# Designs tried in a protein design run: designed miniproteins, single chains, continued (3). Part 107

Each design is a single chain, and the fold is of that chain. pLDDT is the mean over its residues in the fold that is shown.

## One batch from the design tools (miniprotein)

Design m11710
Fold by ESMFold2-Fast:
Structure m11710 (fold): chain A 72 residues (1-72)
Amino acid sequence: GPEIQRAIEAARRALKLANEALSKATSLERQMTAGVAALVAGVALTLARKGAGREAYELAERAIELAREAQS
């Protein structure tokens, strides 16, 4: 349904941002933060595919926040 679709799209967006952060990270701290963002985004995508749309969306939003921190 729309909730699951929204969660999948958010998780895919989070993975894209986390991978961009990893490619741009020049410090160990930024690489670690981007790596955690990628892991969290991957878990969010798995949860969304299993039907946990609300939890997956919340986790994907957290992953996006972490990816943005890694790029700042």
Scores: mean pLDDT 87

Design m11711
Fold by ESMFold2-Fast:
Structure m11711 (fold): chain A 63 residues (1-63)
Amino acid sequence: SLADLVGRAGGMDPETARLVADLIMERTGVRSAAEAGEAEVALIREHAGPEWADRFAAELAAA
């Protein structure tokens, strides 16, 4: 799920990962990890920084 990818990339607990995934879905309109791409990576880079964004992109590529 998108929450699982967010949690792995950020090293965060499942509840925090779910909140962050919900915010990404709200801001970008994606409904699942399969729909996530460059726009979602860019959003994370803007708000959480490049290190988190790079890890999230790596998790998407490995899915």
Scores: mean pLDDT 77

Design m11712
Fold by ESMFold2-Fast:
Structure m11712 (fold): chain A 68 residues (1-68)
Amino acid sequence: MVPSVQEVRDFMRRVIDEIERLRKQGKSRDEILEHALALIDEWLRRHPETPQDLVDRLRRHVRDLVAA
């Protein structure tokens, strides 16, 4: 099943929390980005029917968050 808007929002909240946790630990931007993208890939493995456009948007959002 395609994930609901709420499921996507809840997942992205967890990703944001993880990014902030790694920043507080002094991880590099590259390490944080690699970890955040791996979280997206693992979530997509559980939600294989996720539209590619949404996948691309989530990856862009994560890149923007890590670059901030």
Scores: mean pLDDT 81

Design m11713
Fold by ESMFold2-Fast:
Structure m11713 (fold): chain A 85 residues (1-85)
Amino acid sequence: SLAEKLIEVAKEYKEKGDLLLAGQALILAAALYKAEGKYEEAEKLLEEAAKILKKPLEEVRELAEKYVAEPEKARAEAESLIKEY
């Protein structure tokens, strides 16, 4: 799935030290999982993103919710991030 590809991309960015891009990929993956009803999996990704980005969990949850509200935008940004990688 697109979310699974984003998790893989996030792992690679994390290994390279690109923590900002790793965190963004995890937030997008979490938004896609929320859209699929996979709330527990989404929450775990947001917890990891918050830790990597050194941001409050509440802030990364709000970012994911914005992507859930705009699913076409979320998919476009996800595809762009995967293509750039």
Scores: mean pLDDT 84

Design m11714
Fold by ESMFold2-Fast:
Structure m11714 (fold): chain A 72 residues (1-72)
Amino acid sequence: MDKEVKELQERARELVRRGAERAREEGVEVTDEEVEEAQRQAAESIEALAKAEGEEGIEKARALLEEEEALL
């Protein structure tokens, strides 16, 4: 379980980074500090969801990340 949580946390951080890069390309000013804070919050949300709902939480997190990744 910890390995899957860490993998999803890394995916969430990468998703935030990719989203920020896309926003910058479209002329939205996003600072590196805002990206780091968003990555931290995303990783914490994954861990909280896994802790609250166990394997179901991990599955929900994965589905949400897949939906967001499909929009990038």
Scores: mean pLDDT 81

Design m11715
Fold by ESMFold2-Fast:
Structure m11715 (fold): chain A 71 residues (1-71)
Amino acid sequence: ERYELVENIGMGYAVLLDKVSGKYIVGKLVDGKFVPVGKEFDTKEEARKAAEELAEKELEEAMELLKKGVA
């Protein structure tokens, strides 16, 4: 597989390694598989920061939907 799971962040986000480019990218869990989203990063730390920001946004959106009775 082209992408390797490096670190699970939460809320369906992870840091992936692109085995072809050697760069890091944020992965989103879709249908049981992590799919690369957004831009590639040269370092794991940059990709982790981006994944954490997306996870925080997803958590806020999920909490807002829960308040409206929709999950």
Scores: mean pLDDT 78

Design m11716
Fold by ESMFold2-Fast:
Structure m11716 (fold): chain A 100 residues (1-100)
Amino acid sequence: SHVTIHVVDVEKVDEHFLRITLEISGDISEEEMQGLIKALHEKFPEVTAEIDKEKGPGTLVLTLPTSVDPKEILEFMKEYLESLGHEVTVTASEKAKEYL
């Protein structure tokens, strides 16, 4: 099965916080999405992860301190989903690549 993590946007909210908008698509269940959010919170307790229901069930918004590397979070998410048996592709918009 295949899952794509697309980094839609990375926005500096202020000097202390960064917001990352992700679109997660493919063969991912709602239960697996909730498991990913839980695993993110356990690994990075300073990071807030929530589904933006207005944009869709695959849209995940992360708020993280600027002291946390966005690349480490993306690598963890990829490894977590691969541990569930998925092949994972990570892509980013041109704007988001400036932060990655």
Scores: mean pLDDT 86

Design m11717
Fold by ESMFold2-Fast:
Structure m11717 (fold): chain A 95 residues (1-95)
Amino acid sequence: GKEEAIKLLEELVETAKELVEAAKKGDILKEIGLAIRMIGILFQLEMLGYKKIAEELKPLVDKLISSVFKGDIKSAEEYLKKLEEKVKEIIEELK
């Protein structure tokens, strides 16, 4: 339901923040695990019936993950900010 979708969206943002912090520290193994977790959260949103939300967030998640693995911390922080803003808008629409 809506409460489960909101919890997944909040977990997506927290995981993305942890991914950027891992990237700043050069913790490649942690980066891989967190990137997989973000992709898994999008899949869970789709399985709960929120496919449109998952599709809207996917380009930002993909760009964030790509920036992290390229070592582009500045772009990673910008995509994190855009992801946080987009998630906030989606949560307000779900309430």
Scores: mean pLDDT 90

Design m11718
Fold by ESMFold2-Fast:
Structure m11718 (fold): chain A 80 residues (1-80)
Amino acid sequence: ISESQQKILSILAEKGKLDVIEISEILKLPIGTVTKHLQTLEEKGLVQEVGRDPKSHYLQYALTEKGREYLEEHGKVDIS
């Protein structure tokens, strides 16, 4: 996956669930770019839709088990 896609997985791991607007704001990427990355990550089984925010009505996304495993294999693990 791309660097931007890996960053999306990392922030979802940190925050639990986020909508496309929140991801766009955190990563400083256009909403359309984030949407395309989320679609690709869903197709790969690394993220999933977990419902809608009751205030914004945007779909929220979270890591799958496969997505968490991917980050553990390819993310920085701070093991002292």
Scores: mean pLDDT 77

Design m11719
Fold by ESMFold2-Fast:
Structure m11719 (fold): chain A 59 residues (1-59)
Amino acid sequence: PTEEEVARGAAAAKAATDPAARTSALGELAKVTGVSQETVRRLLATHSAREAGRLLLGL
């Protein structure tokens, strides 16, 4: 995936108000980036969507 695609997904996950939608978005990011769902959740909690996206891609 591109940096823009992952950053967009991260922003959507951070903006999700429905717990089910948030869980789904986190699961999709984990699958697309190859990292654990827990790692995605931690990065989104401590970084901006753009920063989390870059880190998920190893940039």
Scores: mean pLDDT 79

Design m11720
Fold by ESMFold2-Fast:
Structure m11720 (fold): chain A 84 residues (1-84)
Amino acid sequence: MTDKKSIEAMVEALKTLAENPEGVSEEELIKEIVEKTGLSKEEARKIINALLNNGLIAKDEKTGKLKLTEEGLEALKKFEELEK
């Protein structure tokens, strides 16, 4: 289930949300994942659902937008720390 494209998609989603602290709509986040990774919209939705299920992102009930959680920020930092 975890492959290079799925990891790339998760990183791009978390990065997009980190750059947009006001939140991003699910549709806009799907679009960003598709454009950055070449995954289908269905695959992008699976990535978003996985991030929600793991508590790395959360939906703002007031705006309906997706936001980065503290756990998601920690995960993003780990992915951005390049090793050999």
Scores: mean pLDDT 79

Design m11721
Fold by ESMFold2-Fast:
Structure m11721 (fold): chain A 107 residues (1-107)
Amino acid sequence: SELEEKRQQAIELNNEGNEAFKEGDYDKAIKNYTEAAKIFDEIDDLIGQRNAALRKQVALYLKEGKYDEAITLLNEAKELFKAIDDKEGVALAEELLKQVLTEKAEA
């Protein structure tokens, strides 16, 4: 279906964004996460949209060397996810936090 094709496209864009993010290509990561978030929004995948938007904002902060802002955002996101018992959201925030802390230590 068209919805399944759009969902698959959004997942692929998000995965390409994740690869670019791990390689430090924040411009490519931001572009791919932005496109993924738009498609997830169009198909009413609010969790996919939220997760892509969070990854995009972290990539934006890392591009600018704003490590402390990224850490603050991720700690706030983690506490919000805990408050609603969103274990997947907590795991996402913790994984991104680990990556940001590694980048800050190497900066």
Scores: mean pLDDT 89

Design m11722
Fold by ESMFold2-Fast:
Structure m11722 (fold): chain A 90 residues (1-90)
Amino acid sequence: GEGLGRAARGEEAPVADVIAALERAAELATDPAARAAIRALIARVRALQAAGRTTLSGDELGALLREALAGLSEDEANAAVDAILEAAES
């Protein structure tokens, strides 16, 4: 969870660490829509990595997370955020 923990604190985190922590969040997510949103976020972060990005700021990750959650109900969005926060503490 170090990459997500650093990003949650507004720090820059290595993109590889962010991806690893988001993959953990997808495993922790029990709601299928929440899991799908986290996987969509992973795909966005991987696209940035493929474009040459080595780090992400908390603000950038927060913006990508808001986009990934935009199609979800409040309960589904909360489930995704809870899984991400749990992964950040792991």
Scores: mean pLDDT 80

Design m11723
Fold by ESMFold2-Fast:
Structure m11723 (fold): chain A 86 residues (1-86)
Amino acid sequence: TAENEKKVEQAVELLMQAADYIQKGDIDKANTLVKKARDIAQSVLDDPSATDELKSKAQRILRLADNVLENKRWGHLLMYKLATEL
């Protein structure tokens, strides 16, 4: 559980960094960070010891990452950054 909490925090941090790179116009770096965040979120969902709360957070991260990567909706990362800063 503590390891899964750290993984969720790491995935959030990677998405925040990806949003910063999008604002700077570095799409390639943002893409790499979003893929890493997706993989970490998936690992939490696949862990039977993860709590329902952590799995819910990981699922939201995964859906955001997949939407950004599949549909090139980079604006969703900016909205995520704003929502976490407010």
Scores: mean pLDDT 80

Design m11724
Fold by ESMFold2-Fast:
Order: sequence, then C-alpha cells, then structure tokens
Structure m11724 (fold): chain A 118 residues (1-118)
Amino acid sequence: DPEAIVDALLAAIEELVTLTPEQREALRALIREALAAGMGAADITTLVGAWLGQQGVRLTPEQVFALVDRTRQLVGEPSSPEARRLVVERLVELLRTASGDVDTAEALRARFEAARRA
C-alpha cells in the first residue's frame, strides 16, 4: 500500500523537523508522485532532501543517514537507472520553478480577473 509507505516516511521526517499542515500535504504529494514513478530509496531521499532545502530546513549528516536507512527499509534499493535520476532532477527543477515569482504573478492575475468579473 503506497499510502502506508508515504505515512511511515512522513512520520520519520517529522521526527527530524516540524512541518506546517501545508508543508505536510505538499511533502505527502511529492513522496506519492516519487513512488508512482518507481523511484527507489536513494532517489526518494534525494528528492525529499532537496524539497526540505527549499523550505529552509537543513538536515545533519547523521539525520540524512537515518532517513536513507529508514527509506531503504520501506521501499528498498532498486537498480537505479539513469532515467530515474533524470526524473528526480526534473521534479526538483519543476518544484523550484513552481515556487518562483512567475507562479505568484500568475496567481495575482487570476485573482484580479476574478474580482473584475464579480
């Protein structure tokens, strides 16, 4: 059950950092997408680490090793083809782009248009 893996990983991450409800839901969606894409433990840990970095959270090396080990227990280590690493890189880049000024400007334009039509 992918949701059981998502919940277990999220619980392990929350032992290391405090997340807002909005951050929890964003991280749950990110982990779910990674599992659906067939990512293994190393790829999921890399993606989660990059996302936490974007939230201003820095894990210690000891915490990173603990997270990698826990992820391996839940997901396992696949034979990680280069394509999965490229998918991780693309997802990280998409997440960074979606969090930028362009997305904020688009949201403001949509709000203005809605107010104009009311």
Scores: mean pLDDT 66

Design m11725
Fold by ESMFold2-Fast:
Structure m11725 (fold): chain A 76 residues (1-76)
Amino acid sequence: SEEQRRRDAEEAVRVAKEMIENLEKLIKSGAKPSEIVRAITAAYIAATAARYFGHPEADELLEKVKKLSEEAEKKL
């Protein structure tokens, strides 16, 4: 149970980092607003899952998503 929760937390962080990296690339390339909004949603869900599983990096990842979302808002 504890080992499973740890694995789930690590998986959630891995997914969140991938979603955040994708969001950064879409913002940098000037992707369509609809693509950026979907990427923000995906990154937010993934980071929230990491927080739900209690990973120590989760709050940092959520802060990064918020910062990127604010940058994207200037283009939406």
Scores: mean pLDDT 85

Design m11726
Fold by ESMFold2-Fast:
Structure m11726 (fold): chain A 87 residues (1-87)
Amino acid sequence: MSEAEKKLYSERFNLHALKNEVAKLKPQLTADQAAQVDSLIKQLEDLLQQMEQAVENKDYATFNQVMQQIDQLLQQIVDILRAAKRA
């Protein structure tokens, strides 16, 4: 429980930092890239809410599944930002 709560706290902090970084890079993004990133960030926010519920319910299986989904969405955001920097 305590370790899962600490991980949730860390992921929320990381999301806040990511949102700030995305805001700074917005002028370098196309309209389509900006829309995709905004959609992915919203999905991350939804997954963090699911992660919080899993921690409260002591549902470690759902917690682990949500963590994997968060990692996949983070990779997609990073790929879009890297593509924008290369263009």
Scores: mean pLDDT 81

Design m11727
Fold by ESMFold2-Fast:
Structure m11727 (fold): chain A 69 residues (1-69)
Amino acid sequence: SEEEKKKELLKEIEELAKEFQKLVAKGEPMELIEEIRKKALELYKEYKNEEVEKLLQLINGVLGLPELE
């Protein structure tokens, strides 16, 4: 079901966001945070989902990057 796939995607986005927050909290190198950004960007490219976009904006803010466009 498309609804089931959307719920699974949202759960993966939530897990990715939690991983990102843990890296930031631990003061991990920016390179690891950039890897999280790459994963989020791939998800956005595939699904164009608004929750993925929100995660990308949050990561971009932490990295000091401009918005997607």
Scores: mean pLDDT 76

Design m11728
Fold by ESMFold2-Fast:
Structure m11728 (fold): chain A 92 residues (1-92)
Amino acid sequence: LTPQEEADLYLALAEIMVAVAKLSPEFDEETVRLLEKALDYAQKAVELDPSQREVAKGVLEEIKTLAKRAYDAGIERSKEVAERAEQAIKDL
């Protein structure tokens, strides 16, 4: 795979994981795990192809919003995910 093709794959995976998290009726540890993976994939995509910053920003903003909701629902681990997403957005 070229770096651009690999970046496209990582963004697609991040978007799929966010979509699955959004469909979950409950916020649980698995939801947070999906958001953590989505965050890692979105960051990797920008590292491989910086031209995807705007698309990645959208994904990262969704991750931040969902992670904050999970934290409000009582999942302590999601606070770190929300903070990492906020920082990743600022680093774009």
Scores: mean pLDDT 84

Design m11729
Fold by ESMFold2-Fast:
Structure m11729 (fold): chain A 91 residues (1-91)
Amino acid sequence: MSEDLLRIADALRKARSVSAETLREVARLLREGKVDEAIELLRNSDEPGLGPEQMRSIADHIEELARRGEGLDTAATMLRTLAVLLEERRR
């Protein structure tokens, strides 16, 4: 089980509000293995975007990825996809 994925899931559950731009940056940091920087970015995020319910749902999916033995790159791909979808919905 990936402890890093569980740490990211916890950070997402505790985040206040996360923009599409912040999600894309978190995805980039996870792909680079910069887990602590991704957690800090989520902790300090208070931008319009995803609310607590959506972040809780994303955290549940990341915990499932961790249970299946998936890595940070899979989580990064999921978060990047969600960021792109959020950006498209604003147009």
Scores: mean pLDDT 80

Design m11730
Fold by ESMFold2-Fast:
Structure m11730 (fold): chain A 74 residues (1-74)
Amino acid sequence: MTLEEIRQKAEELEKQADDLNKLSDQYERMAWEAIGRGDLETAQRYLDISQQYRDMAEKYHKEAEELRKKAEEL
């Protein structure tokens, strides 16, 4: 694997993480809107989805950081 390939993979993972964080933020906003309507069941589902997207985003960010550190060590 070339340095360019490692960098591209890290950038791809970061982009996926950013997209997941945007989805997480969207579901969090939808959850607060549901709370405002008194729909607590829908709010809880949206908060759960938001948390899942954040967990995935964090995992991808860590993988990207590890790839960058590996590229710097080469």
Scores: mean pLDDT 85

Design m11731
Fold by ESMFold2-Fast:
Structure m11731 (fold): chain A 73 residues (1-73)
Amino acid sequence: DSYEQIKKDVKDYLISKGVSEEDAEIAAEKIAEYIKNKIFPSKEEIKEELKKYLSEETAELAAEIYEILKHSS
């Protein structure tokens, strides 16, 4: 379904940028939950939320893919 696809896309993107599988999974799950529930925080709000669990660099990369997926048709 769309939730699993979003999760996969986020995880694959982050791993391609050198993020660990564990950290990529955390970011992917959080982003997929927001998109699935149609709660669309700003890119900056997602980055700040993810910084609670991930490094700033990883949170920034996750916010980038979130922004792309949020605006995808």
Scores: mean pLDDT 79

Design m11732
Fold by ESMFold2-Fast:
Structure m11732 (fold): chain A 64 residues (1-64)
Amino acid sequence: MTSAQKIAAQLGAYEAAKDLGKSLTVEHVQAGIEAAEKLLEKDPNASFEQIREAGYEAAKKVIG
């Protein structure tokens, strides 16, 4: 995963925490990164926005 792809995943996790009124945790960030890695295994050309959305949905699921 590139630095830009990691930033996209982390940004998604941050946005999910913000939307749910929770503090961003290492667990939320890790969930976002893991989801981004799985997305990139299926689609190596996934866009910044697609990676960010994957990170958002994964973090949201962990937050509740």
Scores: mean pLDDT 83

Design m11733
Fold by ESMFold2-Fast:
Structure m11733 (fold): chain A 82 residues (1-82)
Amino acid sequence: MAIEALAKALTELLKDPSKKKAAEKAAEFLGHAGINYGARVGKEEAIELVREKFREAKEANPEQKDLIEEMEEKALKIVEEA
């Protein structure tokens, strides 16, 4: 699924500080993928899945938690405003 691929890409990109902008873009795309998923299963379930993927990213990159939380907030707003 696109969401799983984007979540994995985000987690890998966060390990390299030079790729911060690419990580931010991956997080934004994760929000848009959440909109598409929500159209099929409902907004609440899509928000839950997106939150789960960002929680996994924070567990893998605990030193970047504040940055990941900012990206999560933006991605969730994309889903919520759809």
Scores: mean pLDDT 82

Design m11734
Fold by ESMFold2-Fast:
Structure m11734 (fold): chain A 80 residues (1-80)
Amino acid sequence: SKQDEILKKIDELQDELSELEEKLLESKDKEERQKLLEKAREVLEEIIQLLEDDENVSPEEVELFKELADKKLKLLEEII
């Protein structure tokens, strides 16, 4: 179903985000960390878009995810 495809895509994007976070924490190069942070931002934006397009996800749940994503990005920026 379309819902199953969306959930699979979100799972894949969450796995990609986790790998990017691990690489960012392991990187000693500031320029590489900046590029990894930008990729993490893009992945989070893709997840948000998929959630916004999902009829089963409430606007309140989307807004909460956006707030959590912003907080995560700010924390990652502080370690660069």
Scores: mean pLDDT 80

Design m11735
Fold by ESMFold2-Fast:
Structure m11735 (fold): chain A 103 residues (1-103)
Amino acid sequence: SMEEVREEILAKLEELERRMASHPHLLKPPDLEVYPRWSELVPNPISLDQIREMVENGEINSEEEFLSLLRQMIDDLLAANSPDSYEAQDAEELRRLVEELFE
């Protein structure tokens, strides 16, 4: 059911949030004082906190929509940051965790 799908998504998202807790920039929208060019490089930045709110509010009702937003977030992080940056390494780690949890 849709409710069971939402509960499953939230449980897996909670695990992602727990594992990425040491990387707060992935949990919240980018801090423009730290990343002043983010709005130029990524017009519509998204964070795990925003994705969580969309799932909780019923705006995301399928695993497909959820994974689409996670992939967008990962792609945006990789586009906005140097390949050798900590941010790019965090994006690749998140991608691997998503593959492990969602197959």
Scores: mean pLDDT 73

Design m11736
Fold by ESMFold2-Fast:
Structure m11736 (fold): chain A 87 residues (1-87)
Amino acid sequence: GGIEEMLKDAEKIENMSEEEKKKLEEEIEKEYKESDEAQKKNIEIHKKAIELAREGKHLEALRLLIEAVAKAHGNEKLAQELLEQLE
């Protein structure tokens, strides 16, 4: 599912070189400038998650993404349960 794909993406980002992570951040920033207000909020969350993953805070990045996805789907309780499973 989407959350599982996000988990794999965060792991992939953590294993990226610092230069590749920077390039990804730049691409996200470009998309942000071209997006509406709702998309901008989602992009800000992804930017923060990438920054956390770059710092080696992989689980914190995943928690942020899981919370964002669950909030978008109206399942905040499901996000909390999934976050507990990651500990």
Scores: mean pLDDT 68

Design m11737
Fold by ESMFold2-Fast:
Structure m11737 (fold): chain A 69 residues (1-69)
Amino acid sequence: GLSDEEALRAAEGARKAAESGDGAAAVTAGQMVLNAAKELGEGMSEEALREAIEGGEYALKQGRKAGGG
């Protein structure tokens, strides 16, 4: 499974992609983080899981708004 540190780094990367204005990169990063949280979230802390989900959803929303799909 993902460690809390790996999950938080993935969420942070997704947020940075969202803020870059690259909609496609933001959508891809958001989907990857959300899929990782779904498949590998068992055993993560509640805080790390929440951050991964929120970061992934934020990246998807911003990516779609920027035309990333």
Scores: mean pLDDT 76

Design m11738
Fold by ESMFold2-Fast:
Structure m11738 (fold): chain A 78 residues (1-78)
Amino acid sequence: SAEQLAQVKEFIARLKARLNADPSLSADQKALINGILDAIVNRDRARLAALLSTLSPAQQQALEQRVLEIGREILAEM
């Protein structure tokens, strides 16, 4: 529905804002995360795979954990 799409857009916008404001993340990490989130929103599987392939398995796991942590905080506020 239009309401669900608006909520998803708001969630993604807040997630990007929190990640970009995170002092524990480098500028390169922030650029990569923004690229990954854009690929997910656009359903661009090829771009998502290409971006994830630049990360080691350990880096991918750490990134996933941080995104999930921030995502849970945002959902608690919505």
Scores: mean pLDDT 80

Design m11739
Fold by ESMFold2-Fast:
Structure m11739 (fold): chain A 58 residues (1-58)
Amino acid sequence: GAAELGRLGATSGAVGAEAAGLAREEHPDLVREAERQGGGNSGAGGRIAGERLAAGEA
C-alpha cells in the first residue's frame, strides 16, 4: 500500500548507498560515469545513480 511505498522510499536510499559502494569496487568505470552525471560523493544524486547502475539501468 501507500504506507509501504513510503517505507520503500526510505529503504531505497540505504540500499542505494550500499549498491554505490559495491558498484565502486566491482564497476569503477560505471562509478566514474555516475560521478560525471550525478556529481559524485555528496548525496542523493550519487546514491540514485549508484542504485541505477547496480540495477543495470543506465
Scores: mean pLDDT 55

Design m11740
Fold by ESMFold2-Fast:
Structure m11740 (fold): chain A 85 residues (1-85)
Amino acid sequence: SRLEQEIAEMKALYERYKARADKAHADGIAKGGPVSGEEARLKAAQDVLAEAQADPTASPGVIRELQSFVDGEKARADAAKAAAA
């Protein structure tokens, strides 16, 4: 069913996003500290969103959820930059 497909897509998306975001954050911290870590995590979220937008099989629900991830990571990166200034 469409619901089962959407659940499977969301689970795969979350696992893929989480792994990439965590690695990007760790690599970013090692390169330039907390702000670099949060900027790298935001970039990872943006890259995953762009990949999903380029995928003709991606559901609108998946795109919306990824946009929410990007919005959250952007807020976190902005807060880290403000704290470092």
Scores: mean pLDDT 82

Design m11741
Fold by ESMFold2-Fast:
Structure m11741 (fold): chain A 118 residues (1-118)
Amino acid sequence: MKPLTPEQAREGARLILERAPEIVAEVAKEMGLSPEDQEKVLEAVRRIAEAFERTGGDPQAAADEVAPILESLDEKTQRAVLTALGRLAVHLQNEGKDELAQAVADIASRLAERLYGG
């Protein structure tokens, strides 16, 4: 995969943070999450955005930084985070940000493998 520039990684983190509240609210409604669990999903997505910027969009490094946060959540909340990341990747792709969309999708894939792909 082509490495992101620091500017692209910062833009990706910003776009994730701007759209995360709307997407997390949609996922929480569909999955029947409590307001407390919705806040946990939003906080996890915020931490993923911070890791995305810090690691320059490296999917392995970002996944490794945030995996302990997801491992502390119940399975339903973990699945909500992964669903939100998938929808954020689709949103980025629809905005023509294909490289950012791929990086977010790869982070979600690596997190899913670490949580469930033993």
Scores: mean pLDDT 85

Design m11742
Fold by ESMFold2-Fast:
Structure m11742 (fold): chain A 59 residues (1-59)
Amino acid sequence: SHMEELARETAKKIAAEVAEANPDYSPKELLQAIAERLKEVPIIEAEVVDDNTLAFRVK
């Protein structure tokens, strides 16, 4: 759906912004920060599953 595509593109943009702002973060710290930013998007639900995996979905 268009909403899932929009959510995916928004998640990519946020991930890039968080990585650029925090070059000293470990992969785990980056995923946690990205998940927190994604929670601020009204249509996205996100959580860190493990040190290398972030799960997100449209609400």
Scores: mean pLDDT 77

Design m11743
Fold by ESMFold2-Fast:
Structure m11743 (fold): chain A 74 residues (1-74)
Amino acid sequence: SATMEALREETIARIEAALAANPDASLEEREKMALGILLETVERAEAEGLLSPEELAEYMRAVGREARRLLDAA
């Protein structure tokens, strides 16, 4: 859905910005930052009913994969 794609793009941009702002962060700290941003967005989307359960699961898988690629590239 357009809402899911918008939330995905927003979440990845926030993760990229957080990683860029913390260039000396350890892998553990970077993983914690990425997870924190993902969980905040999931909680908001669930509380506001922005995504169906199926869309939320797809969003989490897509963001998780992309965040892992960003972490592995750093």
Scores: mean pLDDT 84

Design m11744
Fold by ESMFold2-Fast:
Structure m11744 (fold): chain A 80 residues (1-80)
Amino acid sequence: MDELRRLREEVGALVVELHRLMLQYQAETDPAKKEALRGQIADLEARLAELNKELERYGVGVNVEADLDLQQVVVSTELL
């Protein structure tokens, strides 16, 4: 099923990008650049939420959260 495969690949790509931005955020010392990175992280989380709504149409849910304090991206998958 091409659409479900595309959605899963898109989620995977965004999770990788989210992790990359979190590492940049932790390494950044400029407050203005940190705020820009925080905004980009929030935008990626919003896009992941939109993709998760599409995945729910196929009976699959994905929860992805960035934890800036733990420097970790959490991904969980569930059958709906």
Scores: mean pLDDT 71

